# Designed miniproteins, single chains, continued (4): the designs that were tried, part 53

Each design is a single chain, and the fold is of that chain. pLDDT is the mean over its residues in the fold that is shown.

## One batch from the design tools (miniprotein)

Design m13813
Fold by ESMFold2-Fast:
Structure m13813 (fold): chain A 97 residues (1-97)
Amino acid sequence: TATVTVTLRQEGDTLTVSVSGTGARAATVVLTGPDGSRVVLGTVPIGGSSVVRGVPAGTYTLTVQVLLEGSDELVTSAPQTVTLRDGATVTRTFTVA
C-alpha cells in the first residue's frame, strides 16, 4: 500500500508537478483532457518535482502510476478530476495497493 500526494501549480501554460508520499519510490503523473488527449507529466521520484510546458488551463482527469517500494510493479490509481487555473495550486491524494 502506498499514499501519493500530487501538487500541481500552474503559471500560464507552465505546470509544476510535485510528488510526496510513502510506500512508493516514484509516480508517473498523467492528465487526460475532456477530448481524451493524454499529457504525461513525467515520472517523478517521491519528494521530487517536474516542470511541464504547454499545458493549458482547464479541467482534466488526473491519474498516477505508482512504483511501489520493494516492487517492480506499476499500480494505476483511480482517476480524480482537477481544474487547472493560472496562478492556482491544486492537490490530490491517491492511495494504491
Scores: mean pLDDT 83

Design m13814
Fold by ESMFold2-Fast:
Structure m13814 (fold): chain A 81 residues (1-81)
Amino acid sequence: SKEELIEEALKLIDEVLALKPSPVLAKTLEEVKERLEEFSEKDLLELIELLKWLTEELKTAPETPARVAGMVLRLIGIELN
């Protein structure tokens, strides 16, 4: 259900934030968190997969401006899909 997808997305956003990402990425995630009810079920599924990827990326390599920009663009792009 959409409610279950929102709960999973919220959990994953909190897990990413716990990794202490850059302020730009953290702000984008907080903005996404506030807008989850506006997402379609399809967009929530895409967001959940992106958040899982984001968690692994933050664990495996240091943040650079280019990497952060790519992550932010992917997060913003989900709603525009």
Scores: mean pLDDT 78

Design m13815
Fold by ESMFold2-Fast:
Structure m13815 (fold): chain A 68 residues (1-68)
Amino acid sequence: MSPLEKIEELLAKLEEAIRNKDLATAARLLAQILEQMGTGELSPEEAARVGKRVAELVRRFEELKAEA
């Protein structure tokens, strides 16, 4: 599995955790995504695309935390 495919799977799981209001799972998945992005295995173009989606999900996660 490519680094991009791993991150895409983690992003899908993060979105599901946010949808289920599972803050603990969402926090763990977000940490894993950031760790994978930090390895430098993504191209600049892939990192930009992933970063945009991460920013959107982080916003949703922070909104959920504020409501908890």
Scores: mean pLDDT 80

Design m13816
Fold by ESMFold2-Fast:
Structure m13816 (fold): chain A 56 residues (1-56)
Amino acid sequence: SMAEAEKEAERVVERGRELLEQGQSVGALVAAHEVLKYFPQFREEAEEIRREALAL
């Protein structure tokens, strides 16, 4: 369902943010790219994670 897909997207975004907090730039980039590929409605959040990961 759309609600389940949205919750899955939120989990991937949360994982990416946790990886950023831990200084794991490669893992954060992988999470951001996963969101961009499968959950384009969360593009803004994914691009934020990607920018921060590249700045690490």
Scores: mean pLDDT 83

Design m13817
Fold by ESMFold2-Fast:
Structure m13817 (fold): chain A 85 residues (1-85)
Amino acid sequence: SEIVEEFRKLSERVLAELERKGIPQADLERFRRFSELLLEYIEKHEDDKAAIENTALAFLDAVSRLLDPETVARVKKEIEEILKK
């Protein structure tokens, strides 16, 4: 699915940014696991864009304390752009 692939790419970029910031390996593995669960959820709910948006934004909120405000704003915009497709 195109939407699942776009969210996979976004998730990989976010995880790469967390790794560059020196977040501990245990936390990175936890975030990778959450990313996997998010992608599975999106795949099961492709027809419900509101559910996808709410879940993706909740995931972003959970990691927002570890990201720069500019990165959070960029990722939020990327989520909106993916959901327009």
Scores: mean pLDDT 79

Design m13818
Fold by ESMFold2-Fast:
Structure m13818 (fold): chain A 64 residues (1-64)
Amino acid sequence: EVEELYKKVMELAKQLESLGQTGLADSIREKARKAYEEGNVEELRKLLEFAQQAVDAVTQQLQG
């Protein structure tokens, strides 16, 4: 579960980087790495939700 959540968060960070949000992507990657090293499933779930919301928000802003 920890590895699966980490991979999903990293994929969303890559999407943010492709959308020009390099700083946000780097911040998410750093937090995800620390949570993964600690085995913190709860933090990874929160990061996953945050990263998904960020991708959605940036995508909507670019389309609007």
Scores: mean pLDDT 80

Design m13819
Fold by ESMFold2-Fast:
Structure m13819 (fold): chain A 91 residues (1-91)
Amino acid sequence: YLELTGKEFVELVKKELEENKAAIEEVWAASDARRREQLAEQEKILEKVLKLAEENPEKPLSEFEQEAFDLAAEYMLKMGIVTEEQVEAFR
């Protein structure tokens, strides 16, 4: 991820979310009102990260790596898309 430009990162993240759509839907379906509000806030955070990457499509992620990576990784960890080991491997 760290060698990707903002544009490449956005494309990769969107692809991974589509591939894990069923798992994401199961989490939402099993969640109560409070957890759904938390999941909605996590989605807003991911949208902010993707916006930062979209605004810097030609720049390597290393220029805003920590903020973008941590927000995206936390969202994916809470959704069960990635493991902590996978997140640490990308740092």
Scores: mean pLDDT 69

Design m13820
Fold by ESMFold2-Fast:
Structure m13820 (fold): chain A 75 residues (1-75)
Amino acid sequence: MSTITLLGVSISADGQIVATVYDSALGETQEWRFPAVREVTSPAGEVTLTPMSAEEQEALKQRVTDALNAVSAGT
């Protein structure tokens, strides 16, 4: 069964999605960080890490929230 409970999700000033979760199997609270950056490949084949837009950051925050809620619900 899932032991992870989502307590909250926020967007940090440095462009990371920060999820605060409680792990009941370990009895501790953890912060999980997800970088809000995307890879953009130029026509020359060079890969550049680009910061996500505010809309993309909110979409990633929602995706993280939904995924952790699904885990917390025991799916």
Scores: mean pLDDT 75

Design m13821
Fold by ESMFold2-Fast:
Structure m13821 (fold): chain A 75 residues (1-75)
Amino acid sequence: DRRELAERAREAAREGKVDEAVELLKKLGIDASHLTPEEIRRLADMLLGALDSGLRGTLELELPRTGTSQRLELR
């Protein structure tokens, strides 16, 4: 379940478990290995919010600090 993976990634990032958060995001198709812990938390929060709102299609997440964009397919 993508929502459960996103929730776990957010909690792992908040607990400082960056490696675990990165691995959970990889299962969602996101490469977060080059992001800071703050960016990982932000990305997980944005993903979870999108899933909660029932968004569909492709979600592009932009992280202002690094200028990094991540693309997610929502069904």
Scores: mean pLDDT 68

Design m13822
Fold by ESMFold2-Fast:
Structure m13822 (fold): chain A 85 residues (1-85)
Amino acid sequence: MELTPEERALFTKYLIELILVGEQKGLDEDTILRLVNLASEAFLYMVEKGYSLEEIKEFMDRIISYVEAGNLEEVEKLVEEIKKK
């Protein structure tokens, strides 16, 4: 799947933010990579299913918020929930 320039810029922004938040929280490399993979999967799924950029931004902001709060299990639940819709 080929992302538009706008989608690609948004994707890159959120992956960088997720890595930085993970590092600030002292998460290990393997945990950060797992979170990046989950976020990437959700982002690409939402784009493929025709979600708006606003909906994608809201979803990604929720992932970042859960990581900042240390609620890593909620990230996995969010990704599973989006796939049920």
Scores: mean pLDDT 84

Design m13823
Fold by ESMFold2-Fast:
Structure m13823 (fold): chain A 80 residues (1-80)
Amino acid sequence: GLNAAQRARLATFPLSDEVRALLEQLPARVARLVLGLMEEYLRNGGTAEEGVRLAASALLGEDVSGLSPAEALRRLLARF
C-alpha cells in the first residue's frame, strides 16, 4: 500500500475513482515510480490518466497503449 507522502501526491492528480482506487493498491516502491512518471507527463501537458498508462507500460516492459489506464493498472497489479 501507499505511504502517507504517496497518498498525499495521489490526491493532487485529476483521476477517475477507479484509477485512484487501483493506484492505492500498488506496493509503495512501485507507486513511487508510477507517481513520478505521472507528474512528469502532467508537467509536459499530458493527462494524469494517460501518465498512468505510460508508467504501467514502462514498468511492465510492454506496450499497453491499447489498454485503458484502469486495465493497464490491473495488469501491473497482477505482476507485483
Scores: mean pLDDT 80

Design m13824
Fold by ESMFold2-Fast:
Formats: C-alpha cells, sequence, structure tokens
Structure m13824 (fold): chain A 99 residues (1-99)
C-alpha cells in the first residue's frame, strides 16, 4: 500500500540523514527502498528483491552500519505487512546485500 511505502520512505530517509548522507542520496535511496517494498506488497517479488538488494548494497559500500539499520527496517516492515514467503524472500535479499 502507498501508506506503508510512504512511512518506510520517511524512516529510511531519516536514518540516512542522521548518518550523514546528503539529502539527494537520502531521498533517492528512500524512494528505491519504498518502491521495492511496494513491489513486494503488490506481488512483484523478483523486482522487489532486486531493487532492495541493489539499493542496500550501494549504501553498504559506504556505511555498513547504516545499511544494516535500513535492512532491519525493511525486513520489519515486510514482516508486518506480508506473508512468510514474501518475508523470507526479502530477508534473503537484505542478508545477501549486507554480506
Amino acid sequence: SDDVRRDLQRRVRQILVDSGFSDRVSRSTAAGIGDGVRGALNGNYDGASRTIYNTIRIIRSRDPDTARRIGDVVVDTVGRNTSRTVYDRIRTAVDRALS
């Protein structure tokens, strides 16, 4: 849903801003994560996993701790709003991005 996407985007943006990322990077990263999770909520699991993986991997290359915090919020949001199958797929993508 758009409400879940908007709430997640606000949280991700705040984590990045608080971690010293630029407003531009924080907004684009939050949009990528939000679009990925919205894709998962709408049944686009392959697209969602790829987008979330790529977005977190980029942040991990710069700041592994911030990437972990974003991953935790993504996994929590998906777990509260989707089936176990979707949760397991997204958790796997996040874990792989953080490796």
Scores: mean pLDDT 86

Design m13825
Fold by ESMFold2-Fast:
Structure m13825 (fold): chain A 60 residues (1-60)
Amino acid sequence: MTGGEALLKMSEKQAGDVLTAGMSGFGNSGGSGGYKAAVDMALKYGMSQEEADAIGDGMV
């Protein structure tokens, strides 16, 4: 599964929140920060670990 495919399973608001968290994490801590922030937000919105990791991979 790609990060884009996982994001399409979310509402527009949820996907926007995940992308915003990832970009903020990236700005603060580089790729690892972006990965962690995006994964944490996706998991909070009920995504599986596999789906969250696919989204995080897109942030590095």
Scores: mean pLDDT 75

Design m13826
Fold by ESMFold2-Fast:
Formats: sequence, C-alpha cells, structure tokens
Structure m13826 (fold): chain A 62 residues (1-62)
Amino acid sequence: GPFSEGVIKALEALKEKGLIHESQLKNTYGASKEEVLEAAKAEGLEVEELPGGFLALIMPRP
C-alpha cells in the first residue's frame, strides 16, 4: 500500500543523515523499521539493520 507521511519523512531523514535509530522512527515519525525498509526498497535504496536498533544507508564503495 502507499507509505504514510511519517514513513516518507523518516526515509528522508535516513537519506540526509545516513543513520537513524528505531526509537526516533517510532517517536518522531510514527514509523516502524520494517515500513522504512520497505519504502527504501521501493526507491531502490540499500539499507542495513545494525545491532542496537539502528538503520544505516549503504553507500556504494567509490
């Protein structure tokens, strides 16, 4: 289904910062890690779930 505005804003923050914590996703954006991962996949972005509840945007190696 279409992503919520919170999920879209959370993905924008991840793109800008390269890293975001699941507590910020939930408390600031009302988004789950799973929803943000699905939104990233829909845009062709590679995102890794790190230990401790972090999501990291994977940049291609130069």
Scores: mean pLDDT 79

Design m13827
Fold by ESMFold2-Fast:
Structure m13827 (fold): chain A 74 residues (1-74)
Amino acid sequence: MSKEELFKKIKDAALTILKDSIAAGKPELGLRHAEAFARYEADELVQKGLISEEEAKELVEEVKKEVRKALEEL
């Protein structure tokens, strides 16, 4: 699996966590859980040697941008 495919899957999963939490009336929990999920997945990829620490930071920041944008578009 390519780095791009991994990043897309992690972003899609984080966005799903946010959307499910919004539907449940808990957007604050959704934001926290989506960010925590992205950090956990990014750290695991670094530990496995699949991405660098800089790429992990990039992934987390991309997830933060996407979840914030999704919340603001409500």
Scores: mean pLDDT 81

Design m13828
Fold by ESMFold2-Fast:
Structure m13828 (fold): chain A 94 residues (1-94)
Amino acid sequence: SLLDEAIAEMERVVEEALERMEEIAREGIKNNLPKEEVEKRLDEVEREMLNRLQAIWQRVAPQLSPEERAELEARRLALLTRAGARMKELIEKV
């Protein structure tokens, strides 16, 4: 379904962002980068992730029922919560 495809697309976007954040954190530690520089790079990945998720929402939401939109928003919020928690953990490790 369109809803299931949109959820899967959002999940892929978040997983790609998390993989990039983990790479940035690892490189930051390896190269002894200042915490502020690592945080800046992580913030940039988060901004790109948010923009991609917004684009999916804008494309798909007008085609969904109110109930399906509520489901998509709930899934989006859960993914953002998970990504935010992981970003915080990565910042604490650098």
Scores: mean pLDDT 87

Design m13829
Fold by ESMFold2-Fast:
Structure m13829 (fold): chain A 89 residues (1-89)
Amino acid sequence: TLLSLLAGLFALLGGLLAVRAATDAEAAALGAAGAIGGIGAIIEALRGQPSGGAALGAGLAALAGGLAAGSPLAVAAGAAGLAFGALAL
């Protein structure tokens, strides 16, 4: 659950940073998907549900959004979310 919480938190952070840096709708949509997925992963982890797969997907979306937005900080946060999500599987 701790790894899933960390993955969700980093996916949320990366997603929000990607939305903040986004200059087009695609980057904003990917960042938003990462942020929403990160929130969902956090909620599921707090409920004691397995959320590694959800956190992995959210981290990937945040990473993609960060790359599209050109934000190194969003990329780093999304990558961390992806890594912790993979470890939580």
Scores: mean pLDDT 75

Design m13830
Fold by ESMFold2-Fast:
Structure m13830 (fold): chain A 90 residues (1-90)
Amino acid sequence: MELSEEERAERERKWAEARAAVEAVFGPGFAELAAAATVLMTVAKLPPEEAFALARQMSEEERREAVEALYNRDLERAREIVERFFEELA
């Protein structure tokens, strides 16, 4: 029980540290933006330049969902986020 919770807390801490480090260099919200762009590159096969341009059009909530999908390596969730976003653009 405690070991599983400790391992989860450690992974969450490492993710939070990585996010804080990225934000310290590129500014607040960049980690979420980069996660959203990564999801778009992975799911929609977009080049980085286009992925970042579209990621900027995503809501803060959608970008946070992208961070969570990447953290959990949930490709199905990542696809749902991308489909929902493109439906909003249509």
Scores: mean pLDDT 74

Design m13831
Fold by ESMFold2-Fast:
Structure m13831 (fold): chain A 91 residues (1-91)
Amino acid sequence: SEAARKAAELANEGARLTSKGEGRRQAEGGSAAGMSGAGAYASEKLGLGPEAAARDAESAARAAERGGGEHGRKGAEIARKGAELAREAAE
């Protein structure tokens, strides 16, 4: 449970960084769709468990990599680490 909470926090941190990168990209191009990093945290809060958090974190990481930039890459790294920790908590 503690590992799942930390994983969700890391996934949210990654999504927050990707949201900052995405916000800048939308100001410049306006063609990116937003990712809900809050989804991973909400999944844990709603009792959906670490597997749902891992799925959301991996989705956020993929979106961050597509968005590019330093914020996107840092967000992807943090989100992927969150997903790994969430999967370990699920096992």
Scores: mean pLDDT 55

Design m13832
Fold by ESMFold2-Fast:
Structure m13832 (fold): chain A 74 residues (1-74)
Amino acid sequence: DEEVLRRALALIDEEVRRHPELDRERLRELLRAASLRQRRTLVLTRELEELRKKDPNPEKLREAIEKARAELEA
């Protein structure tokens, strides 16, 4: 759980370095909120990892994080 979240946060840091338009703090806050439900955090981490491998689309990254947040609130 904590390790999965830590890995996802590291991926966000790396993506922000490549895509400076991304709001690092906002992405981290959304990810932390998702950590309240570990399953959603695992899904998000997997999606972030896949996006990173593909030299990712920043909009897909934001969409995945927002979706995790929406599921957390729904």
Scores: mean pLDDT 63

Design m13833
Fold by ESMFold2-Fast:
Structure m13833 (fold): chain A 61 residues (1-61)
Amino acid sequence: SEFDELKAEIERLMEQLDEKEQKGVQEMVEEAERLRAQGNDKAALDLLRTTLLLVKRILEE
């Protein structure tokens, strides 16, 4: 699924972040999983897309 693919990419890139950044990203992923569990698939996907964009921006700095 797109959710699982986005989550896997975030987890792969997250290995390059510091401990504080990893914690923040993990909290966003957990919130996305919570939204998905509640049936809010659109909000869950939007949050993962935002999280991936944030991780990529951190790595570009």
Scores: mean pLDDT 86

Design m13834
Fold by ESMFold2-Fast:
Structure m13834 (fold): chain A 59 residues (1-59)
Amino acid sequence: SQLTPRQQQVLDLSLKGYSNQVIGDVLGVTRNRVSSDKAKAIDHEVQQGVEDIKRAVSR
């Protein structure tokens, strides 16, 4: 996978409904770091899935 293990964890926890603050506490990083990693993970998933995605993603 092109995503780092931490970016995968951030994405997974975000999908489970945890806030960026809680994810930061769990992973031992700042909320701002979580936001950055989350944005990179979403961008990567969108780029990877563009051929399969026929509709808008991540609203």
Scores: mean pLDDT 72

Design m13835
Fold by ESMFold2-Fast:
Structure m13835 (fold): chain A 66 residues (1-66)
Amino acid sequence: MSEEEKLELLKRAARTVLTHYKDLPAEQRLAIAERAVRQLGEDFGMSDEVLEEALEYVRKLVEEAA
């Protein structure tokens, strides 16, 4: 799996988590999504750069939905 494919997988996981917990406060949604993304990133041996890009994507989604 390429770094681009891994990043897309993390972004999909983040969107799924945020959608599933839509009714929770932004702080809790962010915490749950960040934890899920970090766990998947570690499991896939993802670079710190790609992981940080995915986490930044999660933060922006939560901020825009606030």
Scores: mean pLDDT 78

Design m13836
Fold by ESMFold2-Fast:
Parts: sequence; structure tokens; C-alpha cells
Structure m13836 (fold): chain A 90 residues (1-90)
Amino acid sequence: SEQKKKENIERAIEYLEEMKKLIQSGTATKDLLKKLAQQASRALQESGLPQDVLDEIQRLIGEAVGAAVAGDTDTALKYLDKAIELLKEA
């Protein structure tokens, strides 16, 4: 249903916002970021978005996790913001 698709998009945004908060607070661990990324990916699969859009969002999330693990907080947040922007435009 349209409602369930919207709820899954909102849930994906919630997970990405949680990742941003953990990164900004310096409390993000690789394991926590991977778990949140996996939860976001599951919600995205139920979002009804086109595969090309899902692939781009998943790429951005992967880049954000990589940047965060490398200590590049600013780059990680920019990738997460881009992923959230794409989800809000859907």
C-alpha cells in the first residue's frame, strides 16, 4: 500500500538520522553503523522505490560508513544528508 511504502521511507530516514547523531557525538562504532545501515537497507527494500534509486541510496550509505570509520566526519555527514534528501524527494 502507499501508506506502508511511506512508512518504510520514513523508517529509513530515522535510521540514517540516528547514524548522523552517533557520528556527530563521536559515539559511532563500526558495528553500530553497520547495524543501522542494514536496518535502513531492509526498510528501503520495502519502500517501493525504483531499483536505481535504491542502489544510489545504498551506495551513499556505504560511502558514509566508510568515511565515518576513517574519521572523516564531515564527508560521512554529507553522504548521509544526500541519502536523506533523495528519500525525502521520493
Scores: mean pLDDT 89

Design m13837
Fold by ESMFold2-Fast:
Structure m13837 (fold): chain A 75 residues (1-75)
Amino acid sequence: AEAAALAAAGARGAAAMKNLVNLPVEEQLRILEDVAQGLDLPMTYEEGNPDEEDLREQIKRLIAGDLDEFVIKAK
C-alpha cells in the first residue's frame, strides 16, 4: 500500500518535475511541499533565502528516490 502510494506520488511529481527546473524558486518550493506531503517526507527550512543550487540537487535526489527529508538551505 505504501509502495503504491509512493509510486502514485512519484508519477505526479515526475510530471511536474519535468518542467520544475524552469519554474521560479517559490513555485519549486510549493511543488516540493506537495510532493513531500505525498511521500510523508519531513520538510525543514533554514532561515534566509533558499539556496537554489542545493534545491536543484534535492530535486534530482527526489526524482531518483534517494531523498529521506527536505532541508531547504539558506544562502
Scores: mean pLDDT 66

Design m13838
Fold by ESMFold2-Fast:
Structure m13838 (fold): chain A 68 residues (1-68)
Amino acid sequence: MSPEQQAILAELRETLAGVPLEDAIRAVEGLIEWLRRQAELRPERRAVLEEEIEMYEQLLKELREQLE
């Protein structure tokens, strides 16, 4: 992940700290699915969208580990 993406991820962690964990997980899962759909519809943007998906998948992994 780029330093810019890590900064965004840190802000997202702060924002989601006030949200119930299960709701945060569902929100991030929905966003990843939407981004994957966009990558299919716009192959020219796939590289950028895949980097964004990677960032959100890292966040999703962290949230799921907190649920355990």
Scores: mean pLDDT 78

Design m13839
Fold by ESMFold2-Fast:
Structure m13839 (fold): chain A 83 residues (1-83)
Amino acid sequence: SEEARRKAIEYAEKAAELARASPDSMGQLLAEEAERAKEYVEEGKFEEAIRILEGAAQFARDVGQEEVAELLEKAKEYAEKAL
C-alpha cells in the first residue's frame, strides 16, 4: 500500500538521522545504508530495500546502536507490507 511505502520511508529516514547523530564512523555507515534503503523504497524496489534494511539492522545491533536497529526493523516491516 502507499501508506506502508510512506511509513517505510519515514522510518528509514528517522534511522538515518539518529545514526548520523552518532559521533563514530559506524553511525555514518548506518546512515548511508538507511538512505540507500529509502531510495529503493521510493523506487518501488521493496525486495532490495528489505535486504538492505535487514543487514543494516543487524549491523546496528552489532555496533550497539539498538535504537537505530529498531527504526530499521520498523522500516523493514512497512517495506514488507508495501509488497
Scores: mean pLDDT 87

Design m13840
Fold by ESMFold2-Fast:
Structure m13840 (fold): chain A 90 residues (1-90)
Amino acid sequence: IAEELKKLAEELKELSKTEEPEISARLQDAAEQVIELAEKYEKGELTPEQLRDVADGLLEEADRLEALGADKKVVETLREIARALKQAAE
């Protein structure tokens, strides 16, 4: 899971390069959050509740970015990260 999260975060950083400045900044913030989360997961510092909370936050962010006209791949990548986090929480 940590390796998958880091890979998806790197994909978000690449996608941020072609987005509008507002969306780009938010994707960079989301990617940094996911990388930090992956590091905490590797250390065993996360509870299932914390994983679910972050997943829900990323789903809300995906919906907001979709409304702002973010690329479909951006929205899909955020939802994929949320899916991975929910699977890890089970």
Scores: mean pLDDT 80

Design m13841
Fold by ESMFold2-Fast:
Structure m13841 (fold): chain A 57 residues (1-57)
Amino acid sequence: SEEDAAAREIERATAGLRFDDAERQELVRIATAHFDDPRALAEAVRAFVEALRARRA
């Protein structure tokens, strides 16, 4: 299903990453904003992770 595919993609995108309190709060905000669209949720999480990696590099 799209939900299962999105969950797997999110798990893969976030694998091995550690998040601080502010970053965890942002992830909760993203999840709340996209609760009804698994694909949009996965895309938003990917964008967040990409921005995070760029900031930490």
Scores: mean pLDDT 79

Design m13842
Fold by ESMFold2-Fast:
Structure m13842 (fold): chain A 62 residues (1-62)
Amino acid sequence: MLSEEEREKVVEFMKSLGLPEAEAYSVAGTADLFGIDAAVASVERTYGKELGEKVRAFLESL
C-alpha cells in the first residue's frame, strides 16, 4: 500500500513521461490497490515495454 506522498510522486513521474493527469492517477491507483506488477502490466499494454520498465524501476525505488 502506497502512502499519500508516494502516490503523488507516482502521479508526477507519470506526468513527466507525458501521460495525461487522469491516466497518471489511474496508474498510481492500480499500484496502490493491486501492486507494482499490475500497474506495470497496465502501462506495458497501452504504452509498451520500455515505458513499463521505467515505471517498474521508479515504483521499486519508493
Scores: mean pLDDT 80

Design m13843
Fold by ESMFold2-Fast:
Structure m13843 (fold): chain A 119 residues (1-119)
Amino acid sequence: MKLSLSDSDDEIIAKLIEELKKGNPSAAVLLLLFATLDPSLRPKLEPYGSHIMLLLTTDKEAAEIATLIQTRKFEEAYELFKKHFPEDVDAFEVLLIKYLPQEVLEKLGLSGKPVNPLK
């Protein structure tokens, strides 16, 4: 799964829903992260809520990361995601870089990642 800093909210949702339909638990974690960073997305995710919750509750690592995201412990969530879903880390980083302020990104070690000018 690959997200880009240039992807729109709808493009990110479409990519994550495709992976969710394949049964990928990292996609459920990323959808929860996105909804936590931007709560206005909840209505767009409501049709998939049961599928998201199923994957979050059947995978122990996804469930633990989900709890950290819900409590806004993004540093701890990021470290566990890197450990358990290393193939999808870039997607997690894209969401953090797009939606968290620079000061928070510095604490996560992501401040050196390329951030495109606001377009």
Scores: mean pLDDT 78

Design m13844
Fold by ESMFold2-Fast:
Structure m13844 (fold): chain A 94 residues (1-94)
Amino acid sequence: SAMEEGRKLLAEARELARQGKLTVEQFREFLIRLHRLANPDLSEEEVRARVDAELAAAAAELSTIPEAVRAEQRAAATVEQRTLLDILEELAAA
């Protein structure tokens, strides 16, 4: 089922993040696959545009947090959280 496939994708993405191995490209591809499962009638271009907009919004939100606060949050973060923060930092810098 779409729900089972979605749970499997989320579990795989989380495991890679826990290992510090999740890349920006892998994260983007996991989101694209999840959006395709949720929105089967959308074109590939529309799904990619939606994912890119969501990632841009998340990166923009991160950029509203002062650098000193972000550094403290990163220092206290788990490997999973730190990996996700690194992905958002790369997207914000692009």
Scores: mean pLDDT 84

Design m13845
Fold by ESMFold2-Fast:
Structure m13845 (fold): chain A 73 residues (1-73)
Amino acid sequence: MEESERLVEEIRELVEKAKEALRKGDWSRLQDIVFEMSLKINELDEIGDEEDREEVFEMVRELQRAIEEAKKA
């Protein structure tokens, strides 16, 4: 439980960094951050906290929407 909360906080920080990279148009940094984020999401999936997974899924969905909008332009 506490370990999954730490992963959620780490993922939240990565989402903030990804949004900053997206604002700067730094696609290389964005890709690196997204890759690191995917590894942490896999760890969260293994430790099985569904509530934390739902919170992370919302954060990732928001980031994904921002990326899709940027690509659409």
Scores: mean pLDDT 79

Design m13846
Fold by ESMFold2-Fast:
Structure m13846 (fold): chain A 59 residues (1-59)
Amino acid sequence: MTKEEAKKRLAEMAQRDPSFSREAMQAITLINKDPEKGIEEAERVIEKVEAALAAEKAA
């Protein structure tokens, strides 16, 4: 995933769920400081949120 893709996905997630906005903003900030580490963090955050949403839909 590119840094631009990571930022876009994090922004979309934050817009869908404001409770997640803090984690998304931290990940975006990290991408700006260190793109390699920021992308890894973004992937973890996105995966966690997607898993939570999938679990709620399944329930």
Scores: mean pLDDT 76

Design m13847
Fold by ESMFold2-Fast:
Structure m13847 (fold): chain A 70 residues (1-70)
Amino acid sequence: LRERMYERARKTVDTVLSEASKEEKEKVLEEMYRVIESTQRMSEELDRGVQELAEAVQRVVDRNLKKKEE
C-alpha cells in the first residue's frame, strides 16, 4: 500500500507539474508523502484498536457465561 501510494504521488507530480521547477516538485512530493505516512499510521492504529476491542468483548462474554453456570 505505502509503495503504491508513493509511486502514484510521483506519477501525479510528473503529470500535473511537468513544467514546474525541481524545488516545487520536491515540496509537493514532501507534503504528499507526509499525508501518506499519517494515513498509514492511522490505519494501523485503527486495526489494532478494533482487534483489542474484539478480544476484550470476547473476554467479558466468556467471564459472564462462566458466572451463570456457577
Scores: mean pLDDT 72

Design m13848
Fold by ESMFold2-Fast:
Structure m13848 (fold): chain A 76 residues (1-76)
Amino acid sequence: APPQTEDTTLVVTLPAPPPGTSDEDIQRRATEAVDTFVARLGSIPGVLSVERLGPPEVTLGPDRLTVTQRVRVTRE
């Protein structure tokens, strides 16, 4: 059968960074969280590839950091 493709959005919630955390450090934490999730998806049996669809969206709340990343998952 041909590979199946699915577009989805990964949502990762992290604790809010300490006051005074730089935008660079926030982006690094967001990137690391997305990298971890993408690696886990790619390790699932039957998953052939995971492609990121554009840059991650980062939303800083009072008690949490929310990272959203659109991905395309290809499965056999």
Scores: mean pLDDT 81

